# Designs tried in a protein design run: designed miniproteins, single chains. Part 18

Each design is a single chain, and the fold is of that chain. pLDDT is the mean over its residues in the fold that is shown.

## One batch from the design tools (miniprotein)

Design m642
Fold by ESMFold2-Fast:
Structure m642 (fold): chain A 78 residues (1-78)
Amino acid sequence: KKEEEKEKKIKELEKKAEFLSGSSLGVYEIHAAVTYVSAKKSGEEVDFEKLFEEAREKGKEESKKIEEEAKKKIEELE
């Protein structure tokens, strides 16, 4: 039945969006931490707080884009 197929597809898209959104945030924070450690090892001056703030902002933007794209695809299934 097409209704069951639609529901499965919607759930699949929701799961994917949630996973990608969460992964995006985590990846940016990890990258910021690695960059900070590398700069410290190189003796370069780096603003830890600013670096992490920028990473969080980028992660939030990427997460929001993924969620918006998923919502559009879910709406198209209706």
Scores: mean pLDDT 70

Design m643
Fold by ESMFold2-Fast:
Structure m643 (fold): chain A 60 residues (1-60)
Amino acid sequence: SEEARKLSYEVGKKLLEENKDELIALAEETKDPDLMNEKLNELVAEANKKAEEIRELIDS
């Protein structure tokens, strides 16, 4: 459903925003783009898990 997709996208954005300061601080300190990319991928995976949970709630 389109509503579930929009909600999942917004949840993903919130998770990224909440962790963005930590990612920026890590990048500024170490200047390690590989580590930053790994952290970003982990956040995306977490957002996808939350998206699935939300979909189950909507489809219930």
Scores: mean pLDDT 70

Design m644
Fold by ESMFold2-Fast:
Structure m644 (fold): chain A 73 residues (1-73)
Amino acid sequence: SLEEVKRRAERLKKEAKEILPSLPPKDQVILLMHVIAVDATVLLLERGAVSEEEAQREIDRAEEFLKEIVKRS
C-alpha cells in the first residue's frame, strides 16, 4: 500500500539521519543520493507515475546500502 511505502521511507530516512554524521564523505553522498531517490519515487507513486513494486525496489536498494555501510563500520 502507499501508506506502507511511506512508512518504510520515513523509517529509512530516520536511520539515515542517525548514522550520516559518522560516515566518510563518499558514503554520506551515496546515502543522501539513495534518500533523494526514495523521496522522488514516493512522489511519483503518489502521482500514479510508478508502481508500488518499483517504489519498494528503490527502498530495498537504499536499505541494502545502509546495511552494507553499517557492516563496514
Scores: mean pLDDT 86

Design m645
Fold by ESMFold2-Fast:
Structure m645 (fold): chain A 65 residues (1-65)
Amino acid sequence: MSEEERQRREEIEREIDEALRRIELAVEAIAYGNENKLSEEETMKIFDKLLEEREREERRRREEE
């Protein structure tokens, strides 16, 4: 394998992982919205908040180590 092919594979794997994590958070937000009878707008706000909180928590955990 060339280094270019290796970099492309790693990039694709990272993108897939990120997409899966986003889908997971979206499903959680939708489920929470449905359970609490929230509007579509409220559900979207929860999704955005979950994304922000997860990014902050991940960064914080790395900094603590």
Scores: mean pLDDT 75

Design m646
Fold by ESMFold2-Fast:
Structure m646 (fold): chain A 67 residues (1-67)
Amino acid sequence: SIEDQVLRLVSKYRGGRGELLTKDQAISVLQDLGFSEEDAEKAVNKYASGDYISPAQLIKAVKDLLK
């Protein structure tokens, strides 16, 4: 599923389990999924809290981009 793809890429870019991603790490996840840098940056900024984004919020960003 798309959620499983997101979680595998999250594991690749972040440190330990359950940690937040930086915005740059989250943008890299979205670009690896085939989204443009512009769309990835806009989506991450919409769902991020400060300088970080949770895996759950990143999954919401991906679902928003697929609408």
Scores: mean pLDDT 81

Design m647
Fold by ESMFold2-Fast:
Structure m647 (fold): chain A 58 residues (1-58)
Amino acid sequence: MKNREESERLVEMGEELYKAKDYKGALEQYKKALELDPKNKKAQENLKKVEEELEKEE
């Protein structure tokens, strides 16, 4: 399914941004991934991680 594959690609992009410490960029990619596939558990887990990192940086 196109939406599932696109969601997985967005998760990969978010993971790269997360490793680069671009937590805001990673957050946007994970949100888009969940918009395309709300059942994407990787996106859900990574979204929680990046939200926790953003809270710590404040």
Scores: mean pLDDT 80

Design m648
Fold by ESMFold2-Fast:
Structure m648 (fold): chain A 71 residues (1-71)
Amino acid sequence: DEEERKKLMEENKKKYEEYEKIFKELSKIGENLTLEELLEKAIADPSLSEELKELLRKRLEELKEMKEKAK
């Protein structure tokens, strides 16, 4: 379904842009941090909205599952 794919692409683009901004900010305070560590720090940041934090928690869980399945 073309509409469903378009919606997913827009959601993925927004998520990517949010991650890019967060990683850019967090990379200034932890140059040697992994993606998982950066996400954990972002989730702990009190300035972020609860909606964004929930999204980041889900993404962190996905990342950990991908890493485990890749073994």
Scores: mean pLDDT 68

Design m649
Fold by ESMFold2-Fast:
Formats: sequence, C-alpha cells, structure tokens
Structure m649 (fold): chain A 59 residues (1-59)
Amino acid sequence: KVKELFEKGKKAFEEKKYEEAIELYTKAIELGRGSSSDVIVEAMGLLAEAFKKLEEEKK
C-alpha cells in the first residue's frame, strides 16, 4: 500500500538509510501513479532529498 511504503521510507530516511528510503519512496510513487495524493507529492520531495543526502555520502 502506498501509505505503508511511504511511512517505511520516512523511517529509513530518519535512520539515515538513504538507499532504503529511496527504494521505498520510489515504490510508493510507482503505486500512487495517477492519484492526486499529498502523500505522493511529499514522497517525491523526500525522494529528491534522499538522493541529495546519498550523493553527499558517496563523495
């Protein structure tokens, strides 16, 4: 379910597990395609932030 994946992603992000957060947010967004949901918009924003954090860690 989209909300469950999003909540798991947020937990991973808070634990600084950015790769896991990216995977979970991506799955939530994929399942939520075509729904006008605030959860999807928030997941997209957090996905971008997780990519940024992961990029900083890879440097």
Scores: mean pLDDT 76

Design m650
Fold by ESMFold2-Fast:
Structure m650 (fold): chain A 59 residues (1-59)
Amino acid sequence: SREKALEYSRKGLEAIDAGDYASAVKYLQKALQHSGDLPQRERDALQQLLKEAQQKQKQ
C-alpha cells in the first residue's frame, strides 16, 4: 500500500541519517515491496536511495 511505502521510506531515511545503512537497506527494500501504487518517479527515487544505502553498507 502507498501508506506502508511512505512509512518504510521515512524509516529508511531516518536510518541513513543515523548512519545505520543495514537498517536503511531493509526499510528501503520494504518500501519498494509496497511501492506499486506510487508514481514511477517516486519508485525510481526509492531504488536510487536503496542502491546508495547498499553501497555505503558495503564499505
Scores: mean pLDDT 84

Design m651
Fold by ESMFold2-Fast:
Structure m651 (fold): chain A 67 residues (1-67)
Amino acid sequence: MEKLEEARKLLDKAVEAINNGDVETALEYIKKASELFDEADVSPEEKRELATRIAAAYLLAIGKELE
Protein backbone atom coordinates (compact mmCIF):
# COMPACT_ATOMS: atom_id res chain seq x y z
CA MET A 1 0.00 0.00 0.00
CA GLU A 2 2.85 2.40 -0.83
CA LYS A 3 0.65 4.93 -2.70
CA LEU A 4 -1.93 4.98 0.11
CA GLU A 5 0.78 5.60 2.74
CA GLU A 6 2.39 8.35 0.64
CA ALA A 7 -1.00 10.02 0.15
CA ARG A 8 -1.60 9.96 3.91
CA LYS A 9 1.82 11.54 4.54
CA LEU A 10 1.05 14.27 1.99
CA LEU A 11 -2.28 14.97 3.73
CA ASP A 12 -0.46 15.26 7.07
CA LYS A 13 1.89 17.82 5.46
CA ALA A 14 -1.11 19.65 3.96
CA VAL A 15 -2.77 19.97 7.39
CA GLU A 16 0.51 21.25 8.87
CA ALA A 17 0.78 23.82 6.06
CA ILE A 18 -2.83 24.95 6.68
CA ASN A 19 -2.06 25.38 10.39
CA ASN A 20 0.96 27.52 9.44
CA GLY A 21 -1.14 29.67 7.08
CA ASP A 22 0.56 28.30 3.94
CA VAL A 23 -2.64 27.62 1.97
CA GLU A 24 -0.86 27.49 -1.42
CA THR A 25 1.57 24.82 -0.17
CA ALA A 26 -1.30 22.90 1.42
CA LEU A 27 -3.25 22.84 -1.88
CA GLU A 28 -0.12 21.55 -3.65
CA TYR A 29 0.17 18.64 -1.18
CA ILE A 30 -3.58 17.93 -1.50
CA LYS A 31 -3.25 17.76 -5.30
CA LYS A 32 -0.39 15.25 -5.01
CA ALA A 33 -2.38 13.17 -2.52
CA SER A 34 -5.38 13.20 -4.90
CA GLU A 35 -3.17 11.97 -7.77
CA LEU A 36 -1.91 9.09 -5.62
CA PHE A 37 -5.48 8.34 -4.49
CA ASP A 38 -6.62 8.03 -8.13
CA GLU A 39 -3.82 5.51 -8.82
CA ALA A 40 -4.23 3.55 -5.56
CA ASP A 41 -5.62 0.01 -5.81
CA VAL A 42 -6.96 -0.41 -2.28
CA SER A 43 -10.16 -1.57 -0.55
CA PRO A 44 -13.35 0.55 -0.85
CA GLU A 45 -13.19 1.37 2.87
CA GLU A 46 -9.58 2.56 2.61
CA LYS A 47 -10.50 4.66 -0.44
CA ARG A 48 -13.49 6.17 1.42
CA GLU A 49 -11.30 7.08 4.41
CA LEU A 50 -8.66 8.71 2.19
CA ALA A 51 -11.28 10.53 0.07
CA THR A 52 -12.84 11.93 3.26
CA ARG A 53 -9.45 13.19 4.46
CA ILE A 54 -8.70 14.76 1.07
CA ALA A 55 -12.10 16.50 1.01
CA ALA A 56 -11.71 17.76 4.60
CA ALA A 57 -8.20 19.13 3.96
CA TYR A 58 -9.29 20.79 0.71
CA LEU A 59 -12.29 22.47 2.37
CA LEU A 60 -10.10 23.72 5.24
CA ALA A 61 -7.50 25.11 2.81
CA ILE A 62 -9.93 26.84 0.43
CA GLY A 63 -11.99 28.15 3.36
CA LYS A 64 -8.91 29.86 4.81
CA GLU A 65 -7.99 31.35 1.41
CA LEU A 66 -11.52 32.75 0.91
CA GLU A 67 -11.72 34.21 4.42
Scores: mean pLDDT 78

Design m652
Fold by ESMFold2-Fast:
Structure m652 (fold): chain A 62 residues (1-62)
Amino acid sequence: KKKEVINKIAIKEVSAEMLRMSDQLDGSDEGEKILEETRKKAEEALKLIEEGKVDEAMKIID
């Protein structure tokens, strides 16, 4: 149960970092791809956390 709370916080921080990184990735092809993949990973990890699959969510982020 505590792992779920910690991982939810970690995933929220990843989402915040993704938004911060968008300021540094000025539209390069590689930057756009990295942002899109990071966003998808964050979304999948959040979904897994909500399903109670904490270990799977951590694997996606890592």
Scores: mean pLDDT 67

Design m653
Fold by ESMFold2-Fast:
Structure m653 (fold): chain A 64 residues (1-64)
Amino acid sequence: GPAAERARRERLAAALRAGALAYGLSEDQADTIAEMILAGASGEEVARRLVELGIPELAGGLFP
């Protein structure tokens, strides 16, 4: 249901934000990725952004 989808997006946003920071991205860049996920961006849109930022490895978890 909607609550489960929201919880899933919040976990994904937190995980990708932490991953982006670990890869050396700025807080602003990591926040942008998290906000895209929370706003309902598709896995393709998030993956494209991660490739543009130089961390395509984090995109692998979005397309199982």
Scores: mean pLDDT 76

Design m654
Fold by ESMFold2-Fast:
Structure m654 (fold): chain A 64 residues (1-64)
Amino acid sequence: ADGETIAAAGERAAAEGDGAGAASAGWQHYKLGDVEAARRVLEAARAAGDELAARHAQKGIESL
């Protein structure tokens, strides 16, 4: 997808170094009940290298 899909947008944000955007997208997937997409996007956010975003993403993963 080109960023209109929440999961694709989150993965692209993480690849571009926007861990906060990726973490937010992952949490939105979690709230919608899409736990598999949430896990993938949150793991990408954690890997992006932003320590605050990584901690936020880690809490999301622990909630799955």
Scores: mean pLDDT 73

Design m655
Fold by ESMFold2-Fast:
Structure m655 (fold): chain A 61 residues (1-61)
Amino acid sequence: GSMKYATLTSIENFGEQIEKAKAEGADGVIIPKEIIDSLDEKKLKAMIEGIKAAGLEVKLE
């Protein structure tokens, strides 16, 4: 089947968004450009590491 991605909608409630993505059977999480552009490199890296630690793939758009 095709890979299923959940899209991160905000910086807020990050942990809840990741838990919801896992509960809904997502294979990965998309971090959209508008969120990437709002973060420094260190915070973006921490979010990527958090998604990977949850067992999900990360896609940057």
Scores: mean pLDDT 83

Design m656
Fold by ESMFold2-Fast:
Structure m656 (fold): chain A 108 residues (1-108)
Amino acid sequence: MEEIDAEAERLVQERFPDLDKLSPEAREAMLEGARYLILVRQGKVDPEEAEAARKRLLEKYGIEKVKDADGNTVYKFKKKPKSPLEEEAIGFGLGGVDAALRKARGLT
């Protein structure tokens, strides 16, 4: 776990140099997503664990999965993020877990 956490922190810092400007909650969402991206590269993703992580993030941030006018799946925040950077960070976390879950289930 420590090795995965260190790699996840490195990946997050590389993607978001202004990490210090994000809330602790947004940082944790990004780290969770990064951890799952690393686990999927290693073939170690448990679909049930990834689904539980996804549900925890959706519940924690009050996010609903809705369809836009074009039928595309989008995430709607019940509580507005404090900044566009925070919204992007939370989206990265969710996207990472979603991508890992899809790959673990054999979906592309």
Scores: mean pLDDT 71

Design m657
Fold by ESMFold2-Fast:
Structure m657 (fold): chain A 85 residues (1-85)
Amino acid sequence: SEATQELIQKPLDEAEELEREGERLFEQGKYQEAIELYTRAREILETLKQWLSVLSPYSALHDELDAKIKELEKKKKEAEEKLKK
């Protein structure tokens, strides 16, 4: 359904935009702001994973979301390490 497509694609697009903004802030040395955006992007993707368990058995999309969440966690950790120095 169109509602199902919107529930999947819209949060993916929002998370991608937040990740890109976070990367720009990281490049500018704004590590705290980058951490906040990476955290928000991760929360969106985790919520989407919960919705997928109810709406559709898209195993391939689960794998893609897991990979993206891990990437965001890695970027967040890198920004946190920069704040300690």
Scores: mean pLDDT 83

Design m658
Fold by ESMFold2-Fast:
Structure m658 (fold): chain A 66 residues (1-66)
Amino acid sequence: SMSDEELEKAIEGLVNAENLATARAGAHDILKHASKEQAEKALKEALERAKSEAARTAGEDGLKRL
């Protein structure tokens, strides 16, 4: 599982991602290191806060993998 600080940094990276590669890296970090419950909550938060199409796409794809 991730610490709250690590999880928040991963969420911020995903939310502010300007390209798909950066967004996918953020989603992958959450999926690989967070618990399933942490990942679901974090990816839902990232989707609500997403500032780019890349961030939305990576967040949606991440949730589908849960």
Scores: mean pLDDT 84

Design m659
Fold by ESMFold2-Fast:
Order: structure tokens, then sequence, then C-alpha cells
Structure m659 (fold): chain A 87 residues (1-87)
């Protein structure tokens, strides 16, 4: 389903951001563009540019738009991992 695809892409994006995997982020950005997930594409572009605040805002807009049930603990865990890796 479209919701499942959005959920999977959000998880992949956060995993790639947490690992600093820019090549995977570029692939995910192209995938989001292909599927017409505009806010996901903007989120990935923001993360590639190091703008994590705008990136998270675009992810939250996507979650709200598609009513995706992303576990709040998983979101917080990924945010904490990213913060540690950026020290």
Amino acid sequence: SRRQRVYDMIRDIFTAVGRGDVDQLRRLQRQADRYGFRDLSRAVTSFINGDYVSGYEHIMRTIDRYQVDVDDGSIRGIQARISVERR
C-alpha cells in the first residue's frame, strides 16, 4: 500500500541519516521523487545538506499527510542515534 511504502521509506531514510550514508540518501531521494512523495524528497534533500531541522519537519508533514503509524519510540531512538553520531 502507499502507507506501507511511506513507512518503509521513512525508516530507510532515518537509518541512512543515522549511518551518514549519503549515497543511500541520494537513492532514497530519487525513489521519493519517482513515487511523488514530495515532502519525503524535500526531507532527504535537507538531510543531505545537513539541515536536520527542516528534514525532520518534512518527515513529520509526511507522517501527518499519509496518517502513517510510525512508533514514537522508534522516531525518538533514531533522533538520539543521529545526535550521538554528530558529536
Scores: mean pLDDT 77

Design m660
Fold by ESMFold2-Fast:
Structure m660 (fold): chain A 81 residues (1-81)
Amino acid sequence: SEREELLKKVAALSERFQALAEKAKAGELTEEELAAFEKEAAEVKEEAVRLFKKEGREELAEQFERSVNGAVEKLRELAKK
């Protein structure tokens, strides 16, 4: 189902975030890895927003968008050390 496929992508994105956050703390996060994560996060966000809006869940779409944007900002902040 579309929802099951989305959940798998969200789980993969979460695992990617954790790995990159650890690299950032070690001073090993590259600009390329950060850019790749931002692109991946944007793609998952667009897919999730489209699905939630299709289901009539506008507020859930907005919450998810804020959550993904927050994760990207956290990674950027960790990289600024």
Scores: mean pLDDT 83

Design m661
Fold by ESMFold2-Fast:
Structure m661 (fold): chain A 102 residues (1-102)
Amino acid sequence: KKEADYYLELGRYYLGQGKYEEAIKWFEKAIEIDPKNARAYLELGRAYFKLGKYDEAIKWYEKAIEIDPKNARAYRNLGLAYLKKGEVEKAEEWFKKADEIE
């Protein structure tokens, strides 16, 4: 939806500025308007990842995959989040799934 896209772009702007908490607020507003916007969940996960909140990042990447199961970027981001947690085996599984989609 048009309004959700505006909030998504505002979130992306703040993400690019390193203002991760502000970015999260706008991505949450995008999701409130369009709860099936896989891109908004992917970007919300990225903002949590940048904050070092890897469990929250994983949660939102998983939600993005539920909505868009062919989103190779979300699978790669899941792998990176597990790698940051030291869960190498899980990271490898998600990277392999991303390669199979691309």
Scores: mean pLDDT 88

Design m662
Fold by ESMFold2-Fast:
Structure m662 (fold): chain A 102 residues (1-102)
Amino acid sequence: EKKLQANIYLDLGRYYLAQGKYDEAIKYFEKAIELDPNNARAWLALGEAYYKKGEYDKAIEYFQKAIEINPNNKRAWRLLAEVYEKKGETEKAEEYRQKADS
């Protein structure tokens, strides 16, 4: 029940993210996480929204949370590599890129 509602909010957040409405997307991803805190996809999506806003430190925090829940999420590892590259932290970007490829 709560997981179904969380997935509906996740899908709605994804819709707003695709429209470039990042603050609306964040609002719905936060609602999804409130209903299902173990939804790795919602944490990943929240990180992506902050990444799109250029808020790299928040993006890193939320991508790390997604990985804690699902360490096999190669997309989360790739996005961590991308955000560290954007911050100029090339060594960390390379480390996370390797984790994505493993």
Scores: mean pLDDT 87

Design m663
Fold by ESMFold2-Fast:
Structure m663 (fold): chain A 75 residues (1-75)
Amino acid sequence: LSAEERELATRLAREAFEAAGVPVERVDVVQSGGEVNVVVTVPAVTEAARALVKPLAEELSKALGRPARVILREA
C-alpha cells in the first residue's frame, strides 16, 4: 500500500465522518493481504457511526481499486 493510497483512504474516512457530524479521534490504514483495513477510532460507537461503515467501505474499495474494510473502534 503506497503512501498516497494511505493518505487518500485517511482523507476519505475523515471527510465522510465529518460530513455526518461524527467526531473522529484517529484513522489508521493497514494492509492485510489483498485487503485494506481502515480503522476509525471514535469517542463512542453510535448507530450514526455504524451507518457510515458500509458506504465508506464501498467508496474506499472503488477509490483504491481493491477490497477495503472499515473497522470502528471506541476510544
Scores: mean pLDDT 84

Design m664
Fold by ESMFold2-Fast:
Order: sequence, then C-alpha cells, then structure tokens
Structure m664 (fold): chain A 107 residues (1-107)
Amino acid sequence: AAAARAAAGKKMEEDTKKLRERLAREAEELIREVRRMAEELGDEEALRRAEEAEELLRRGLAEKDPATAAGLAAEALARARELKREVEERRRELEERREAERRAREA
C-alpha cells in the first residue's frame, strides 16, 4: 500500500507536469488566435478578456505547485475557448448585418 502510493504520487506529479505543459501551449496558441481576431474586429472588450486570460497563463507558468499551475493553465484555456466562440459569433453577426445592408442598398 505505502509503496504503491509513493509510485502513484510520482506518476501523478509527472502526469501533472505534462498536463500543465500541454494546457499552457494550447492556451497560448488559442489566446494568440483570439487576440488577432479581436484586433481585426476592433473588439476592445474581447482584447481585454484575452489579456486577462494571458495574465492567468503567466501566473500558471510562474506557479511552483504543479497542480495549481495546471489549474491556472486550464482556466486560461477555458476562458480563451469561450472567448473564441463569442468572437466568432460576433464576426458572423457583423457579416450578416453588412450583407443585409448591402442587399438593401442594391434593391
């Protein structure tokens, strides 16, 4: 039992470090994509939220506890994913609005 728990503990620490690195890379890439899309749209609120997600990721990278670091990276990734969905929806709404105005002017 004790030896099995020690082995499980080391495995969990190694798995947590790998999870942190994977989540951090995914979050960084997604934050960059969302920030670019928000800049193209002039969406200042989306840019602010992307900056908040980036700060959360920075805190995760500086965190010494692997579990806490993974949690911060996961939160940054979750925020970036939600923001991407919202920015993509807003882009679609703007395009639909512009297309409707264009059709009205051609009529």
Scores: mean pLDDT 80

Design m665
Fold by ESMFold2-Fast:
Structure m665 (fold): chain A 70 residues (1-70)
Amino acid sequence: AALKEAEERVEELEKRVEDAIRNKSDTATLSALLTEGTKVSLELMKVNAPTELILRADETIAKAMEAARA
């Protein structure tokens, strides 16, 4: 159950960040997604999620950071 919830949270984060980048969302929206991504990463650590899920979350956060700087 906990691992499935963690996977679903990472999938939702990936979708939201990709949608924001494709829609050329403003810096405020991207910053909010970075904050949310950090919370997701902390939740993954609390449930001892697989390293692959943590890496996916980190890559997604990195993409949002790059987009926010552009």
Scores: mean pLDDT 79

Design m666
Fold by ESMFold2-Fast:
Structure m666 (fold): chain A 60 residues (1-60)
Amino acid sequence: SSEEKVERIEYLLKYASEILSEEDFKKAAEEGLKSMRDEKVSEELLKRIEEVIKKILEEK
C-alpha cells in the first residue's frame, strides 16, 4: 500500500540522515525525488515524501 511504501521510505531517509551531513542528505534526497518523478511516481506520494524530507531537515 502507499502507506507502507511511505513508512519504508521514511525509515530509509531517517537512516540516511544519521550517516550523511545535512548538505549531502539534501543533495541525495533531491536526486532521489528527481528519479521518482522520472519513474512517474504519483504526485500525492511525492508530496508525502517531500514532507518527510522537510521534517528531517528541520530536525538537523
Scores: mean pLDDT 77

Design m667
Fold by ESMFold2-Fast:
Structure m667 (fold): chain A 80 residues (1-80)
Amino acid sequence: LEPIRVPEEHVEEVREAVLEAARRLGLSEKAAEAIVQGMVEGKTELEILSAALAEGASLPDAVALVAVAVRKVRELQEEA
């Protein structure tokens, strides 16, 4: 996973996607919000993962949520 920043105009769509993924994985909303907030603030991937772990996510789950966010940003930025 590469460090990315979520553009402000896409924050709500990315937040919704990450929260839905967290719900499917049985994770807390706080872990999902920590990931989205870290990406909005332009934090490194390690800092974002560490924040999610502090909110009770496992490392694989935190990585999965970051991957969902990255994919959603890419989809919203595609011209197709």
Scores: mean pLDDT 76

Design m668
Fold by ESMFold2-Fast:
Structure m668 (fold): chain A 55 residues (1-55)
Amino acid sequence: MPTPAELFQQMAEKGALAVGYATLYVTTGDEEYKEKAEEYIEEENRLQAELDRLL
């Protein structure tokens, strides 16, 4: 069972990747980067739900 600290670290990683890919999308217009950004946002939301269950 992951600790809250581990979940926060994973959320920070996913959030940073989402921002990075979103920046690439607005710069290049490549839909692949948009899809990757959305995937990382979804993973971050899933980790947030896990954290909420541990509180």
Scores: mean pLDDT 82

Design m669
Fold by ESMFold2-Fast:
Order: sequence, then C-alpha cells, then structure tokens
Structure m669 (fold): chain A 57 residues (1-57)
Amino acid sequence: SMEELKKELLRAIGEVLRAIGDVLDAELRGDEKELKEAEKKLEEAKKKFKEISKKFE
C-alpha cells in the first residue's frame, strides 16, 4: 500500500541520516577503519533510498 511505502521511505531517510552521523563521528574520532565502514554503510543507505524513491515516480 502507499502507506507502507511511505513508512519504508521514512525509514530509508532515517537510515541515511544515521549513516551520515556515523561518518562524522568516525572522522572526529580519527578512526580510519570505522570511517571506511561508515562510508560504505552510507553508500548502501543512499542506494536503498534511491530505489525506494523511484516507486513514488
């Protein structure tokens, strides 16, 4: 349903925002390994958001 799709979109947006926070935290801590993992997670979250967003077009 459209309501379920909206909830999925909101969850995907939340995941992108959290992933950005993880990247910033890792950069502030100077942890190169955590930064690389956080950047990978952010790219995966962005990809998922784009896939879900297409369903509203």
Scores: mean pLDDT 85

Design m670
Fold by ESMFold2-Fast:
Structure m670 (fold): chain A 79 residues (1-79)
Amino acid sequence: EPEPLLEVDTVPGDAESNAEVFAQAARAFGASPEDVEKIRRAVLEGRDEETAELLRKAYERNPEKRVHVRSSRPPLQPR
């Protein structure tokens, strides 16, 4: 059934889907359960920048983990 109010780029389920995606990424980085929960809550609250900062910290603590994360390839831009 079609809805009169539709969002092309954002859907009501996006926040929960994004929270699960970021939680999975944090676990792949080897983040602690506390860090995973903070990231999940930040996504659910719509704090995209805080979510990115928390992921960056997890990545910096475990630089070797990026080798295990093949779904997230680094950009090829040197600049």
Scores: mean pLDDT 60

Design m671
Fold by ESMFold2-Fast:
Structure m671 (fold): chain A 63 residues (1-63)
Amino acid sequence: SEEEKEKKLKWIDEKTIKIANGEYKEEEVKEVLEEIAKYLGLSEEEKKDMYETLKKRREERLK
């Protein structure tokens, strides 16, 4: 449903913010990103792009 999709997107946003803030250890980040990718139905290429994007954002925020 639309409501379920909105909740899922909010959950993803909250998790990505926590990753960008460095609140997760490397192994935890990988698990969270795998869960997000599964929920979104991402391909292997899209999963890699998401990993790289979030790592770059984390570096920028920690500077």
Scores: mean pLDDT 73

Design m672
Fold by ESMFold2-Fast:
Structure m672 (fold): chain A 110 residues (1-110)
Amino acid sequence: SKLDELIEKGKENKEKVDERLSPEQKAYLDAEATLLAFEILSKNLSDEEVLERIEQWAKERGLSDEEKAYLAYKVKEKIEEFKKSTPAQRMAAVLDAIGVLIERELKERR
């Protein structure tokens, strides 16, 4: 699928993107991937709906094609982590991600 192709590109570019991103940018993308993974699992989204959601998010955030692919790969990693997690662990991860993104919004307004 197109989603699998995007995830594979993200996997191939992971180390290169990891080296280019600041720790803060990595934390933001990790938080975004966490929230997207939770939404996908909670709504039981199809591969096509997942692809559309990631593409919409990338457009709204102004992500490059490499960053979009990286985000898709991180979303897949978070989905696999959530499948191995308890409900309490999943909610803790979601709350932590929300906190990170609130801090980003506060910084971006200044």
Scores: mean pLDDT 84

Design m673
Fold by ESMFold2-Fast:
Structure m673 (fold): chain A 55 residues (1-55)
Amino acid sequence: SARQRAIARAFGRLMAENPQAKLTGEEVLAAVARRMGLSPEEVRRLLAEYEDAVA
């Protein structure tokens, strides 16, 4: 839960701080994965789980 929330926040910050939208969502996922020491697939799964948990 806390880890999923941290990943979701990191993704949201990177998207918000991408003023020219030059990075795709996939590239932002890869950047978050690198920062968190996870695979992009794991970040994608954790984001989906977080969204389900807060919906």
Scores: mean pLDDT 67

Design m674
Fold by ESMFold2-Fast:
Structure m674 (fold): chain A 70 residues (1-70)
Amino acid sequence: SDSLQAEIAALRRRVAEIDAQIAELKAQLAKESDPARQAALRREIQILDGVRALLEGMIAFLEKVIAKQS
């Protein structure tokens, strides 16, 4: 449905925003010399990777719902 397609588009936009955040954190990590700050940046990247995976799972679920309605 058009409504479910709009939800998928919104979730894909959120994935793109998270990808941009991960890219910024990776750029910061590349410039960081302090081991404690490097560990903190790696932890933030790991958390965002997890959120990204959950959003991709939601997109896959909604795409299956649309496919079954067709």
Scores: mean pLDDT 90

Design m675
Fold by ESMFold2-Fast:
Structure m675 (fold): chain A 60 residues (1-60)
Amino acid sequence: DEKVKKIIADYLKKKYEIDEETANEIAEKLVESYKDLPEKEKKKKLEEILKSDGVDIDLL
């Protein structure tokens, strides 16, 4: 979902002071990793990542 990508990208950009291009790339990779999950599970996984500051680790 494009809205979820934007929220994650904006969060990463503000928290880590990274550029918009890098934040968008990371957000896309996260969303794509969970695209096959049901919407409820996908939302929970993305919220967990945003809360834990383990965004880069969860991309593994």
Scores: mean pLDDT 67

Design m676
Fold by ESMFold2-Fast:
Structure m676 (fold): chain A 75 residues (1-75)
Amino acid sequence: MEALLLTELGRYYFAKGDYDKAIEYLQRALSLDPNNARAWGELARVYRAMGDDERAQQYLEKADSLSPKLAARTR
């Protein structure tokens, strides 16, 4: 649950353009729950926005491996 809140804070700071804060909160979420596919996906999004495609790809692969369990929404 705390990992979910940290992921939400990461998304919030990303939306504000504060990539440093976004990464900080997303990494904290992942330290609590490494299976948080949403946090992996959001980290990939932040790094992609910063031009770090290599790291974004690593995090996307992690998120994708977990997506079938997370993506109960519509995937």
Scores: mean pLDDT 78

Design m677
Fold by ESMFold2-Fast:
Structure m677 (fold): chain A 68 residues (1-68)
Amino acid sequence: MEERRREEAERHRELLRKYNELSNKYDKEAKKALEEGDLEKAREKILESASYGVLAIGHAVKALALEK
């Protein structure tokens, strides 16, 4: 019982880390595109960063609920 909750929480923590890393990567790429004046690329990268950020938040909430 407790072990299954720990495994599920760990899975959510791993996904949180992965999506947070992806969000940061795309945020950095968006900043570079803005510096280069590529507004279309910046928009695409900002959207990708935001999407992964939302996924990371979802997994963070789930992990916290499982680790109470």
Scores: mean pLDDT 81

Design m678
Fold by ESMFold2-Fast:
Structure m678 (fold): chain A 67 residues (1-67)
Amino acid sequence: MEAKVKALEAALAAGDTGAASQTLAELIRTATPEELAKYGEDLARLKEGAEAARATGAGGGLFYVAE
């Protein structure tokens, strides 16, 4: 699981929103609430990055996870 979090973080850093959204969707679908709590710090950091992207007008639908 942590490897997927790192992959998502790397995709966000590279500006690959498609890969980032896909990896985030897989993380949410695969991770249990316990696993999400374990990686909560990484997820909080990723949410912060997503908020920054929204603030720059980078999208009203970026990192959107349809579940």
Scores: mean pLDDT 63

Design m679
Fold by ESMFold2-Fast:
Formats: sequence, C-alpha cells, structure tokens
Structure m679 (fold): chain A 82 residues (1-82)
Amino acid sequence: MFTPNQQALLDAIRAGDLLTARLVVEFNHPDENTPNPALDYYLRGEAYRALGRDEEAIADYRKALELDPNFEEARRALEELE
C-alpha cells in the first residue's frame, strides 16, 4: 500500500508532471535504510517511464519484483514495456 505522499507523487507523474518525475529520479534513492524499498523502486520506475527512460524503468521494476515477487503493479509495468 502506498503512503499518501507516495500516492500523490505517483498521481502527479501519471498526470504528466515531468518536474515531479525528475525530482523523484533525483532524490528517490532506495537502499537498505528504506522502509519499503520495493515501493520506492516502483515509484522511481514510474518516474523514469514518464521521462521516456524505459531501460532505467525496466531495471527499477525488476528490482521491485526481486524485493517483492508479489508486487502486481511492478509485474504489469514490466509486461507493458516488454
């Protein structure tokens, strides 16, 4: 489940807010200190996809699935880009 802040960023990116997408790519660096790294990888993947950076988006979606194999949204995003 996305936090309200993650959902707001996702909604902005999906609405075509490329500034929000650039900020997510710049400052969203998921690591072992991230509380839910799968969600943050997915969010950054959506931002890369919005920017037309499909190869980086695919890498982030794959990482999200590596961390959470049941992440339905990340799996669907990969299927759409492959």
Scores: mean pLDDT 77

